# Designs tried in a protein design run: designed miniproteins, single chains, continued (5). Part 46

Each design is a single chain, and the fold is of that chain. pLDDT is the mean over its residues in the fold that is shown.

## One batch from the design tools (miniprotein)

Design m17683
Fold by ESMFold2-Fast:
Structure m17683 (fold): chain A 93 residues (1-93)
Amino acid sequence: SEADKYLNKGVELYLEGKYEEAIEYFRKAIEIDPNNARAHLALGEVYYKLGKYDEAIEHFERALELFRANGDEVGVRLAEQKLKEIRKALGLE
């Protein structure tokens, strides 16, 4: 799908360390498919790398909600783990 093409391009940019460009492509994926749990998870990862922890938490929480709605137990565990890691990093756990 078109959303998957933008998601995949965003992942490539993220792996290259091009975080701002990765955000743009993940946002495009979400614009096409607002329920794309993987795109929200990816946005959380990029915001975390940029030290934008509030935005990272928001997107990880949205990814968790969407993975739960889709019955994706692997995605649920991954999003919960990311939220736990960021909360520990901030001294909230």
Scores: mean pLDDT 89

Design m17684
Fold by ESMFold2-Fast:
Structure m17684 (fold): chain A 73 residues (1-73)
Amino acid sequence: SAEELLREAEEFEEKAREYEEKAKELEKYAEEHKEELSEEELKKIRLEAEIEEGMARLLYGIAAFLRRKAERL
């Protein structure tokens, strides 16, 4: 049903926000500690932040797809 697709979309959006928060926390940590961390450590943290951001974008994309599908029912 349309209602089930919308609930699933909301669940994916909630998980996407969790990944977004993780990415922001990693970026904040890297910025706050940039003078104390090695270039390799900074690169690793920023890569981890990019991966978390990528996960958030994928989950938001799935949610958007589910919302569009619900609107067509």
Scores: mean pLDDT 89

Design m17685
Fold by ESMFold2-Fast:
Structure m17685 (fold): chain A 69 residues (1-69)
Amino acid sequence: SAAAQARLERMEALLEEIDRLGTLLAIRDPEKAREIGRRVQELLERQKQGTLTVEELEALLRETRAALA
């Protein structure tokens, strides 16, 4: 469905932004970057199970941005 495709594209965009910011965070705070990386791996497993929400990715993106501020 169009809604399912839009959700998938939104999730992909959020994951790409978290990865980009995680690369920057690894220079500034490598321990926090490793924590975020582990949480991304957990969310990717949940994506395979179909249980991941956009809201969970948006929350992780906000936390990653806050760690860089």
Scores: mean pLDDT 87

Design m17686
Fold by ESMFold2-Fast:
Structure m17686 (fold): chain A 108 residues (1-108)
Amino acid sequence: DKEKLIEEAKELFLRVLELSEKSFELIKKKEGKEEDYEKTLKLLEEARKEAEQGNLPAARFYYGAAWTQEEVDPASVEEAEKNLDEEVLKEMVENLRSTLAKLEKALK
């Protein structure tokens, strides 16, 4: 059920992004380097916009870039969008559930 997997991944992504923003705000306050984290927070906001539109591959790339500080390649995003099947969506849902559980435990 591809449609249900898309909705589940979207809901999980939005929750992961909410907790990730809280996590980075806490790191920012502890380390005192606001400049480095503004780029990360902007990438998380781009991931949120893509997730809200159901564009899960783009959301995933922006989320990854927020953690690695790497640039998002538009060609890689397009390739991932073309190859988005139920198996990839199921993997994404399970990865997001794992990430959410870790973030909830870290933030309490």
Scores: mean pLDDT 80

Design m17687
Fold by ESMFold2-Fast:
Structure m17687 (fold): chain A 98 residues (1-98)
Amino acid sequence: MSEKLKKYKEEVDKIFEDYKAGKITLDEALQRIREIVEKAMEELSLDELREFFKYVVKKINELYDEVAKDDPEARARIDAALTELGSLVQRKVAELRA
């Protein structure tokens, strides 16, 4: 794993740790994940960005299973964040291919 990719994965892990510890809200966690993804889009290669985004999606799905249980508002927030992040990464991938 590249040093940059490892750093971004560790930053995502810390955001999820802070959320699970009650240090930040779900909205704050999702916002910080977005900020890290935007930063990674500027620094990572195309292949590293794809690997990183797969990792982010995996972590968000784990969060969905843990917190969404019977909370439709949390589900809606997570689904909206995934849709927004997916669109953002797809646009960057298209730019890098051009």
Scores: mean pLDDT 80

Design m17688
Fold by ESMFold2-Fast:
Structure m17688 (fold): chain A 61 residues (1-61)
Amino acid sequence: EKFEKIKELLKKAVENKDRDYLNKEVAPLIEEALKSLKSEEERIEFKKKVKEILEEILAEV
């Protein structure tokens, strides 16, 4: 669920090349999710999944 919302927001930011939108809407959600994770390994895996989502969006655009 959170990954789907992050994907939608990232897609909008990428399509519009809007860094302010990325910093204000997307980055806080990613940071909140990272802070909810208890281990460094979980945070690394979360960042990897976000990167994979971004790569998927870039391939579709």
Scores: mean pLDDT 74

Design m17689
Fold by ESMFold2-Fast:
Structure m17689 (fold): chain A 70 residues (1-70)
Amino acid sequence: SELEKLLEEFLKLAKEIYDLLEEKDASPEEKKYLKELVDEGLEAYYNNDIESLKEVLKKMKEEKKKLEAA
């Protein structure tokens, strides 16, 4: 299903961002932001809210690009 594909992408992005934060000795603010995105994504998933989950994925992709550029 679309929801299952989005969940797989979400989990993969969360891991990739977490690994980047660890490698770069990221700020507490950046670590807190990932936690907020993870919490938002899980809420969207539990509510079967595909649109909200897509918005979280967009924010996660933007955060990953920002961390890779730093």
Scores: mean pLDDT 86

Design m17690
Fold by ESMFold2-Fast:
Structure m17690 (fold): chain A 69 residues (1-69)
Amino acid sequence: SAEELREKALEHIEKAEEALKKGDVETAKKHLMEAERYGVQLVLQGDLEGAREIGERIKELKEKYGLKL
């Protein structure tokens, strides 16, 4: 369900932030990639608001820790 996809994306975002707090950028990037994949699945299921929320949370985390693409 879309709700389960949102939950999984948020769990990966949380794990990414925990990794960033420890300076583990490599692990954080892997978790952010997984969160982005769940965001794409939300778009495909028509949950555009959920996908936007996940995208904004990823963007905020990248800005907070100075991560660039």
Scores: mean pLDDT 86

Design m17691
Fold by ESMFold2-Fast:
Structure m17691 (fold): chain A 61 residues (1-61)
Amino acid sequence: KEKEYEILRKVMEELRKALEENPDITKEQLIELARKVAEELGASEKTIEDAIKMAEYLYNK
């Protein structure tokens, strides 16, 4: 669904910004940011889970 994809794109942008501004950010803080942004944008439960997985992927990269 196009709306869910747009939410994930915005989550990715916020996560990248957070990593650039605070390189000492913890995995837990990054996951919480992903959840918060997705929830604020009205994401479904599945999209929130995808956002959390995205945060974990970016942290480990």
Scores: mean pLDDT 80

Design m17692
Fold by ESMFold2-Fast:
Structure m17692 (fold): chain A 86 residues (1-86)
Amino acid sequence: EKTPEQEAEMSRLLGEHANELSSQGKLDEAEVIYKALLEYRKKTFGDEHPDVATSLNNLAVVYQSQGKLDEAEELYQKALEIHQKL
């Protein structure tokens, strides 16, 4: 249905929008977008892709800002494991 170019552009725009929301303190709105982007990237590239690690780090930053420190640590650990495999 969607071309690879359209999917890449959509992922980029969603990431930028979520980053802007997070910087504005709209953490719940940013969380929804980062979760959707993470699930999309996991489905498309598999669990061990660099883009998945990036999405995990972004969501972890949101959780840390929300005070969800245990959830943030779990996501940071998963992202680190992906990077260490390289």
Scores: mean pLDDT 80

Design m17693
Fold by ESMFold2-Fast:
Structure m17693 (fold): chain A 70 residues (1-70)
Amino acid sequence: MEEKLKRLAEKVLKILESYLKAAREMGFPDEVIELLEKAIEEMRKNKDDPEKAVQIGEKALTEFFKAARA
């Protein structure tokens, strides 16, 4: 169970890093870029707690899509 959460956290982190790169390349507002950067930093700080890292990533993705659609 813990191994699956660790692998999921790693995949979510890579997804956020990919969206951060895309947001920078597409000229998204600084607020959106900062949201993704903060989430990536928080996930890295919580690498020893994969469940919390996944929750941080899921929340960041939700907020990113809300901001991108506004």
Scores: mean pLDDT 82

Design m17694
Fold by ESMFold2-Fast:
Structure m17694 (fold): chain A 80 residues (1-80)
Amino acid sequence: AKEAEEAARALVEGLKAKDNDAAADAGGRLRKILLENPSEEAKKAAIEVLEEGLAELEKDPSLENQAFGLKNALEAVKSL
C-alpha cells in the first residue's frame, strides 16, 4: 500500500511541476506495483491519492492537459 501511495503521489507532483519525465516514471512504477502484486488495499490507497491530486489540478486552468492525463491514469487504476 505505502509503495503504491508514494508512486501515486510522485505522479501527481510530477504533473503539477509539468515534469513529463518524472510523471512518466512515477506512472510506470505505479502500474508495475499494482500489476505485479495486486492488492485491493494498494489500489484503494492509490485511487485516493490520484482523486485528491486530480481535484487540485482541475482548480488550475494552466494544468488542463496534466489533469486530463491524471484522469486517464485514475481510470486505468480503477480498471485493474
Scores: mean pLDDT 82

Design m17695
Fold by ESMFold2-Fast:
Structure m17695 (fold): chain A 73 residues (1-73)
Amino acid sequence: NAMPSLEFWKRAARVIARTVVEKLKGKKTKEQIRDEAHRQLDIFAEQNQVPEEWLPELRAEVDRAVDEYWAKE
């Protein structure tokens, strides 16, 4: 069983971003939510041994997901 694909990790990054936005929207600024989502992604990546070369793309996916979920009511 090989390492999960980049697409799998992008999906996980989106779930992390969504969870942070849903928890903190209305309590923190968008910038603070983005920073917390990045922190949660870094912890997740370390715990799951995500390839370091994928981290920039995963952080970009978190930023995109935060923007998307922040816009939802």
Scores: mean pLDDT 83

Design m17696
Fold by ESMFold2-Fast:
Structure m17696 (fold): chain A 96 residues (1-96)
Amino acid sequence: MLSPVTLSPAEYDALVAAIRRNGLPEPRTVAEAVAQVAELLRREMERAGIDPTELVSGQQLLDLLRRTFGEVSPETLEVLQTLLGGVAAEIAAAQS
């Protein structure tokens, strides 16, 4: 069984605040929050001109995440990096 990603209350609150700052409705569940974060990352990748078929440096990804969500804890950053990877793979699959 894959262990579910567990967010602390503070990490979840920070994520919800970032979602609201970007004009999306407040999520009611962790799954809804994850879906909204994935959509925000997809939109920011497109806006920043990031091609998911090209390798983006880890530093560029970190800068994008910090710019979109503000200063985040290492644990929140790891969750966001995982979500960004999933979004990039989905976009690449849609373009193939």
Scores: mean pLDDT 62

Design m17697
Fold by ESMFold2-Fast:
Structure m17697 (fold): chain A 70 residues (1-70)
Amino acid sequence: MVTPNFSIILGPELKQLIVQAYDGHPEGIRLLELLKELEDLLEKNNLSNKTFKLESIEDVENLIEEIKNS
């Protein structure tokens, strides 16, 4: 398997939500699901050499929709 050469930079709020996901917090779990969907979309669209800065769950959702509508 080829490791994707893309970078996702998460803001402090999103990093805290990832920690909360492992404690079973629903919003954190949703973030992990969105990040997985984003990674799958980046792979399918050959966007593996790009860096994305994400500060909120809304930023993740907006990026996913932008890629889907391309």
Scores: mean pLDDT 75

Design m17698
Fold by ESMFold2-Fast:
Structure m17698 (fold): chain A 75 residues (1-75)
Amino acid sequence: MLPSVEELRAEAEKHRETDPVRAALLYQRAANVYYTQGKYDEAAKLYEESAELFEKAGHPIVAERLKQFAEKLKK
């Protein structure tokens, strides 16, 4: 079964400090779920959260791409 956005966010929160890359990937998965549902504002917020965690983990290029994508989703 596919996890819910709430389950993905809870797992991401659990790993924010100990494994920011894992947390970032979980937020990105949650954002993808909102995106497929047409919830673009909610998806953008989760992509921004993912980007911040990738930046914290030393992946600034990935973070920048996610931030740019999130900006395109905002209305």
Scores: mean pLDDT 82

Design m17699
Fold by ESMFold2-Fast:
Structure m17699 (fold): chain A 58 residues (1-58)
Amino acid sequence: MEEIVKLAREIRRLSEEEREELLKKNDPLVIRADVVLYTAEKLREIGREIDEELEAKR
C-alpha cells in the first residue's frame, strides 16, 4: 500500500506525456497507482459538487 502511494506521488510529479508512456508499458503497478490517484481525485470532485448543491439549497 505504501509503495503504491509513493508511486502515485511520483507519477503525479511526472509530466502528462511521461505518465502516458508509463501506462503504455502496461506495468500493472503503475496502472494501479494511476487508477487509485484518479479515483481519489474524482471522489473529491464529486464531494465538492455535493457540497455546492447543498449550498445552493440555502
Scores: mean pLDDT 65

Design m17700
Fold by ESMFold2-Fast:
Structure m17700 (fold): chain A 74 residues (1-74)
Amino acid sequence: MEKAEEYVKKAEKYIVEGKYEKAAEEYVKAAEIYEKLGKYEEAAELYEKAGELYKILEKYEKAEEAYKKAKELK
């Protein structure tokens, strides 16, 4: 849990810096950790955030994969 929160903080910092791809990558890492811990609702929210960032970057395939993961966990 603590480790997943560290990735969320890194993602938030990257967003402030305008580094959206790195932010999306850190959100995916955090989501994967929450998923392994059985925290599916928290994982789904982070996959959705990663998907939004990939969509902004026009990386639609990665955005769709992230949204699909979020949907499967709800």
Scores: mean pLDDT 84

Design m17701
Fold by ESMFold2-Fast:
Structure m17701 (fold): chain A 56 residues (1-56)
Amino acid sequence: KTLVTYPADKPPATGTPVADLTGLSAQEKAKRISEAMKKYGADSLIDTGSGVLYLV
């Protein structure tokens, strides 16, 4: 399973939203991503710098 960040206004055609990173500091984003990876068993991350984290 892969975690991918997408803009809030341009979500992927498929995927489950797992965290909203909009408005968070870089440190808080990193923490939320780490927690989501552990919670959902994601093996990889594609971070585009965008606001919403999806499980794909």
Scores: mean pLDDT 77

Design m17702
Fold by ESMFold2-Fast:
Structure m17702 (fold): chain A 57 residues (1-57)
Amino acid sequence: DSRRRDEEMRERIREAEERHRRIEEKAKELVKSGKIPSDAPEEEKLAVATEVLDKEA
């Protein structure tokens, strides 16, 4: 029973980490292209990157 919960937890963590990495990569790309100000808060950078990725999907 604990093994199934651990497996589901690990899958959720991996998916969250992959999504977070994609968002971070997109945020860096958007900053480099000038679509996001380099001095913007990280929260704002990640939010804009998330919106762009969601629109591309």
Scores: mean pLDDT 76

Design m17703
Fold by ESMFold2-Fast:
Structure m17703 (fold): chain A 68 residues (1-68)
Amino acid sequence: KEEVLMEAMRLVGEGIRAAREGNYEEATELLERAAKLVPGLEKAAEAVRRGNIEEAGRLAWEAISKFA
């Protein structure tokens, strides 16, 4: 569980960074991979697909906090 959480956090960080750089395709891909580890992250991936990066970041860290 610890290893899964650390990998999900890494993918979330990279995904949000990619989204802020305008690379929405890469950001969505990274967050979808993270959602396979932490199901709550699927909502963050959806927010990125809609271009709502601030909401995606909030949803991602909330999902990580609840999973931990």
Scores: mean pLDDT 80

Design m17704
Fold by ESMFold2-Fast:
Structure m17704 (fold): chain A 116 residues (1-116)
Amino acid sequence: KLSPEELRRYLEGAALDVFGRAFYSLGDYEKAVEYFEKAIEALKDSKSDEGLAERARALINLGEAYLKLGKYEEAIKYYEEAIKTAEEIKDEEVRKELIERAEENLEKAKKALEEK
Protein backbone atom coordinates (compact mmCIF):
# COMPACT_ATOMS: atom_id res chain seq x y z
CA LYS A 1 0.00 0.00 0.00
CA LEU A 2 1.30 3.49 -0.92
CA SER A 3 2.09 5.97 1.86
CA PRO A 4 0.47 9.44 1.52
CA GLU A 5 3.84 10.86 0.35
CA GLU A 6 4.38 8.02 -2.17
CA LEU A 7 0.80 8.49 -3.46
CA ARG A 8 1.41 12.26 -3.79
CA ARG A 9 4.61 11.65 -5.84
CA TYR A 10 2.77 9.13 -8.04
CA LEU A 11 -0.17 11.50 -8.70
CA GLU A 12 2.19 14.45 -9.35
CA GLY A 13 4.25 12.38 -11.81
CA ALA A 14 1.11 11.10 -13.56
CA ALA A 15 -0.33 14.63 -13.89
CA LEU A 16 2.95 16.00 -15.29
CA ASP A 17 3.08 13.11 -17.80
CA VAL A 18 -0.49 14.02 -18.92
CA PHE A 19 0.63 17.63 -19.54
CA GLY A 20 3.68 16.35 -21.46
CA ARG A 21 1.47 14.17 -23.66
CA ALA A 22 -0.88 17.12 -24.28
CA PHE A 23 2.02 19.28 -25.53
CA TYR A 24 3.29 16.33 -27.62
CA SER A 25 -0.17 16.05 -29.26
CA LEU A 26 -0.03 19.80 -30.05
CA GLY A 27 3.38 19.34 -31.74
CA ASP A 28 5.18 21.31 -28.99
CA TYR A 29 7.89 18.69 -28.45
CA GLU A 30 10.18 21.07 -26.48
CA LYS A 31 7.46 21.68 -23.84
CA ALA A 32 6.61 17.96 -23.93
CA VAL A 33 10.27 17.23 -22.98
CA GLU A 34 10.07 19.79 -20.13
CA TYR A 35 6.96 18.20 -18.59
CA PHE A 36 8.14 14.59 -19.06
CA GLU A 37 11.46 15.54 -17.34
CA LYS A 38 9.44 17.02 -14.44
CA ALA A 39 7.35 13.81 -14.26
CA ILE A 40 10.50 11.65 -14.12
CA GLU A 41 12.01 13.90 -11.39
CA ALA A 42 8.79 13.58 -9.30
CA LEU A 43 9.04 9.76 -9.63
CA LYS A 44 12.84 9.34 -9.25
CA ASP A 45 12.69 7.81 -5.74
CA SER A 46 9.59 5.63 -6.37
CA LYS A 47 10.01 1.96 -5.40
CA SER A 48 6.35 0.86 -5.76
CA ASP A 49 5.19 -0.96 -8.90
CA GLU A 50 2.80 1.96 -9.58
CA GLY A 51 5.61 4.54 -9.33
CA LEU A 52 8.09 2.45 -11.34
CA ALA A 53 5.51 1.81 -14.10
CA GLU A 54 4.61 5.52 -14.31
CA ARG A 55 8.32 6.48 -14.38
CA ALA A 56 8.97 3.92 -17.17
CA ARG A 57 6.03 5.32 -19.19
CA ALA A 58 7.31 8.89 -18.70
CA LEU A 59 10.80 7.79 -19.84
CA ILE A 60 9.30 6.18 -22.99
CA ASN A 61 7.28 9.38 -23.65
CA LEU A 62 10.42 11.53 -23.15
CA GLY A 63 12.29 9.34 -25.67
CA GLU A 64 9.43 9.71 -28.18
CA ALA A 65 9.56 13.53 -27.78
CA TYR A 66 13.35 13.53 -28.36
CA LEU A 67 12.83 11.31 -31.43
CA LYS A 68 10.43 13.95 -32.83
CA LEU A 69 13.10 16.62 -32.18
CA GLY A 70 15.66 14.55 -34.17
CA LYS A 71 17.69 13.94 -30.98
CA TYR A 72 18.15 10.21 -31.53
CA GLU A 73 21.01 9.68 -29.03
CA GLU A 74 18.90 11.23 -26.23
CA ALA A 75 15.90 9.10 -27.30
CA ILE A 76 18.08 5.94 -27.12
CA LYS A 77 19.37 6.93 -23.65
CA TYR A 78 15.86 7.38 -22.21
CA TYR A 79 14.48 4.18 -23.78
CA GLU A 80 17.41 2.28 -22.18
CA GLU A 81 16.58 3.94 -18.82
CA ALA A 82 12.91 2.94 -19.32
CA ILE A 83 13.95 -0.73 -19.80
CA LYS A 84 16.08 -0.63 -16.60
CA THR A 85 13.21 0.98 -14.65
CA ALA A 86 10.66 -1.56 -15.97
CA GLU A 87 12.96 -4.47 -14.98
CA GLU A 88 12.44 -3.43 -11.31
CA ILE A 89 8.64 -3.94 -11.57
CA LYS A 90 7.40 -7.05 -9.74
CA ASP A 91 4.18 -7.48 -11.79
CA GLU A 92 5.27 -9.71 -14.69
CA GLU A 93 2.62 -8.54 -17.20
CA VAL A 94 3.24 -4.80 -16.59
CA ARG A 95 7.03 -5.39 -16.69
CA LYS A 96 6.81 -7.29 -20.02
CA GLU A 97 4.52 -4.70 -21.66
CA LEU A 98 6.78 -1.76 -20.74
CA ILE A 99 10.03 -3.55 -21.67
CA GLU A 100 8.58 -4.60 -25.07
CA ARG A 101 7.31 -1.05 -25.74
CA ALA A 102 10.66 0.50 -24.79
CA GLU A 103 12.60 -2.09 -26.88
CA GLU A 104 10.40 -1.42 -29.96
CA ASN A 105 10.97 2.35 -29.58
CA LEU A 106 14.71 1.79 -28.97
CA GLU A 107 14.97 -0.18 -32.25
CA LYS A 108 13.14 2.64 -34.10
CA ALA A 109 15.49 5.30 -32.64
CA LYS A 110 18.61 3.25 -33.51
CA LYS A 111 17.41 2.86 -37.12
CA ALA A 112 16.70 6.62 -37.33
CA LEU A 113 20.25 7.34 -36.06
CA GLU A 114 21.77 4.97 -38.70
CA GLU A 115 19.77 6.65 -41.54
CA LYS A 116 21.20 10.06 -40.54
Scores: mean pLDDT 88

Design m17705
Fold by ESMFold2-Fast:
Structure m17705 (fold): chain A 89 residues (1-89)
Amino acid sequence: MEELIEKLLKYLEENKYGKTEIDLMIETLREIKKSASPELQEKIDKVIEALKEYKKTREEVEASEEERQEAILITKIFYKELEEEVKKE
């Protein structure tokens, strides 16, 4: 789990992924969610939503760099929450 999230964060920071890769990461997180505790499921959902918002900023001609940076920051915050939750399991 952590390895996939770390790889995603690195891709977000370096902007070296395609839209398909974001979709595959979301699908992988959904699969992991099926076996997760309710608390962990909530944290995973927040990361998935942040990824969806970041994907939208890449597709919109009017998306500002500020909106993109905000989406990355939100994803990092939710990832830290997810990491702490995983450590409790």
Scores: mean pLDDT 68

Design m17706
Fold by ESMFold2-Fast:
Structure m17706 (fold): chain A 94 residues (1-94)
Amino acid sequence: MRAEVERLIEEMRRKAEEAAEAAAAGDTEKAVELAKEMGEAGAKAAELAPDEAERARVADAAVEGARRVVEAAAGDERAVEAAGEALTRALRAA
């Protein structure tokens, strides 16, 4: 369902923003949890995507989300690793 995919993409963006804010604040545990939730939303969106164009939109959202978390983490290896795992999870499901 395109509407459900759009909802999940918006959830990914929200979770990425929250994860980036947590990482910037030094709350590594919360950043890791939110990054995992972003990856879960991305995997669900990719599975529900009816065509390649919608899968590409999910992949783009996952890449941008992971980038935001990595930039905000400022060398927090655990937060960076969690963002990378979330991206990998979303891309593998596509």
Scores: mean pLDDT 82

Design m17708
Fold by ESMFold2-Fast:
Structure m17708 (fold): chain A 63 residues (1-63)
Amino acid sequence: VDELVEEAQRLLREGKYEEAKKKAEEALKIDPNNRRALGTLYLALQKLGEPEEARKYGEKLAA
C-alpha cells in the first residue's frame, strides 16, 4: 500500500492529477483508513475541480 501512496504523491507533485487520483483510490481499496492516501486523493480531487467529492475524503482525514 505504501508504494501506491508514494506513487500517487509523486504523480500529484508532477501535476498528473487524474493518475494521482487513480493510485490513491487503489491504495484506499487496500487500506480505507490510510491517511496519506486520503490526503493525496483529497488534493488530487481539489486540483481536478471536484471539491464536493474531495470534501468527503477530507472529512475522513479529519476524523
Scores: mean pLDDT 79

Design m17709
Fold by ESMFold2-Fast:
Structure m17709 (fold): chain A 88 residues (1-88)
Amino acid sequence: MAETIRKGVEKLLAAETELEREEWLALILMAVAILLSTSSKMPPEVAKRELREAAEILEEGARELRAQGFLETAERLERVARELRERV
């Protein structure tokens, strides 16, 4: 799932319209929800690695969004990254 989230963030950062940003944000949030629900079924070491990597990807994406002026979208990624960090 971390790789899926990475690709989603790359697409979100490359989005040219507000609609595309909203669609990629929604897909990223869905991928995170899937990761959170499936992490309990993973070996603990694998779950911790996936959750940590996903959090780092979202934190990096949020920094780039803030630099581009997309403050609300950045804040949403930051909130989700914190939730993932709390699960590690």
Scores: mean pLDDT 85

Design m17710
Fold by ESMFold2-Fast:
Structure m17710 (fold): chain A 71 residues (1-71)
Amino acid sequence: SQKSQQAQQQSEQLAQQAKDAGDAGDLVKAQQQINKIASLKDEVSDDEKAVQTAEQQIQVGSQAVGQVSRS
């Protein structure tokens, strides 16, 4: 569906932004991008593929935030 395709593209872009923010040490911005991916996951809950993609992107973003917070 159009909604699922849009959510997949947005989750990929948000994950990249979260990683970039994490690499820059901006934990607040990184967390905001991760939260946006979680919202997109909720919006496409009826589409298993889109949910799985969003979950993977949240995991990638959360890992980037974790690396910076321990540095």
Scores: mean pLDDT 71

Design m17711
Fold by ESMFold2-Fast:
Structure m17711 (fold): chain A 60 residues (1-60)
Amino acid sequence: PIRATLVIEDVRTLIGVALRIIGDLPEAEVTIDGNTLTVVAPDTPEARALLAELEERYGS
């Protein structure tokens, strides 16, 4: 599995990002703690591409 940690200050954006991850990566596990979103996903090219995009924008 691959793991990413994202920090998103805006709650609506945080929820939108979480829903996008669940929609695009149905086997991903998403945990939200405050403004921190942790994703654990199968190591696939699709997951790597999405998490790299999100980490570039929201990565900690």
Scores: mean pLDDT 82

Design m17712
Fold by ESMFold2-Fast:
Structure m17712 (fold): chain A 59 residues (1-59)
Amino acid sequence: SDMAEEGNKLGALGVVLASQGRLDEAREKFLEAIRLLEEAGDLEGAKKVREAAQKYGVL
C-alpha cells in the first residue's frame, strides 16, 4: 500500500539521519514511519523500524 511504502521510505531516511548523528530528525522520521506502517497493518515493518530507532538510542 502507499502508506506502507511511505513508512518504509521514512524508516530508511531515519536510519540515514541517525547514521549522520542527526538524532532529533531521525526520531521524527522513525515515529512517522512506525505510525504509517502500523496504520497499513505492516506490524513486522513497524517492529524493524522500532528496533533500528532503539539501536541508535532515539527511542
Scores: mean pLDDT 88

Design m17713
Fold by ESMFold2-Fast:
Structure m17713 (fold): chain A 90 residues (1-90)
Amino acid sequence: MAEEKLVKGIIAYRNKDYEEAIKYFEEAIKLLPEDSPQRALALLLKGKALKELGKYEEAQKYYEEAIKLAEKLGLERLVEEARKNLEEVK
């Protein structure tokens, strides 16, 4: 169920339906375990969708949450991508 919401969010994001993407990523985050790689990914993708809508301050918060979780889990590539995206919204 959480994976289904994450996939639907990614599809909406690729179709540039950013508000719908955010809704699905938010639902995925609520369903995913607190310490999961999929949760870190969902936080990053929600931040990216918020950035596309010009909500830079909110996007920044989600990038920071994604970095914190990804660092805890040793997800180096996700940390790098989230840090790069964070730099773009400063």
Scores: mean pLDDT 88

Design m17716
Fold by ESMFold2-Fast:
Structure m17716 (fold): chain A 67 residues (1-67)
Amino acid sequence: MPIDDREVAESFVAMAAAIAVLSGWPLEEQERWVEEFVERVAERLGLSEEERERLRERALEILRRAA
């Protein structure tokens, strides 16, 4: 099965968001940590600005829904 960089990035970001939710941190700290994680993943995989924004929005939505 072809695994593209987007799918890999989405898996990492989803796991990071889940860890943040389970941590018990304040929402602002969860958001900051996840945003930093998205930036690192996007740079490592050479993702576009649009792909980075999509990952960020998905992660923040997970955090917001869990709050």
Scores: mean pLDDT 76

Design m17717
Fold by ESMFold2-Fast:
Structure m17717 (fold): chain A 61 residues (1-61)
Amino acid sequence: SPALDAQIEAVIRDLRAAGLSREEVERNVLFAVRQLAARRGLSPAEVDALLARARELVAAA
C-alpha cells in the first residue's frame, strides 16, 4: 500500500532525526509494524509481506 509505505518512511525519517543507529531504526520500525499488523488483524502472509517491505524501506533510507 502506497499510504502504508509513506507512513513507514515517515517513522524512519523521525527515528533518523532523533539520532538512532541503522540497527535501532530497523528494530523500532519492525516493532511498530508488528503492532500495526496486530491491531489491524492482518493474516500471517500479510504480516510477512509488510515486514519484508519495512526492511526494504529501512535499507533504502
Scores: mean pLDDT 84

Design m17718
Fold by ESMFold2-Fast:
Parts: sequence; C-alpha cells; structure tokens
Structure m17718 (fold): chain A 74 residues (1-74)
Amino acid sequence: ALPVPASTRELLLILYELYKRHPEEFRRVVGEQALAEIEKLKDELEKEYNSLTPEERERVRAQADAWLAALRAA
C-alpha cells in the first residue's frame, strides 16, 4: 500500500530525502512541479532535517524508500 505520512511536514521531509538521494529518479517519478517545490524549500527542509533525532531520521529514510518503491510500482 502507498505509505501515508502523519503530517504535511513529514511528507515534505520524505520528499526531500528522496530528492537528496535520488534527484533524477525523483524528477522522473513525481515530476517537474514537485521537484521545483522541493528545491524552493530545500534550505528550510535541510535545517529541519538536521534538527531531527536519529530515530526520526531513520523513520524518514524508511518511509522515503517505501514511497519510492510504491511510486515505481504505480
């Protein structure tokens, strides 16, 4: 099933993790509009990402991987 984030903020962090790790695949899967929105917010998202606990970062990474797999399968 497609992963459901707990909040809009968690969704943005998941998308940012995907953008950082797989920028070309991210663009291909989510499209140019979503890429532009993440790039617009990247400095703010990086600050928020760096403020996360190790456990929260692992949650974001795991959800990002699950989201990428789900989007590739859709």
Scores: mean pLDDT 75

Design m17719
Fold by ESMFold2-Fast:
Structure m17719 (fold): chain A 59 residues (1-59)
Amino acid sequence: SREELRKKLLKAIADLLDAIGDIIEAEREGDEEKLAEAEKKLEEARKEIEELDKEFEKL
């Protein structure tokens, strides 16, 4: 449903923002492993948003 897609989009946006925060924190701490994990999370959230955008275009 459109409502379920909206819920998933909001979750993906929240995950994107969390990942950005994690990147900033990892950079400040110099934690290379934490940075790599945060960058992976950012990429996953970005791909999820792109996929959801395509699904919205079909409605």
Scores: mean pLDDT 82

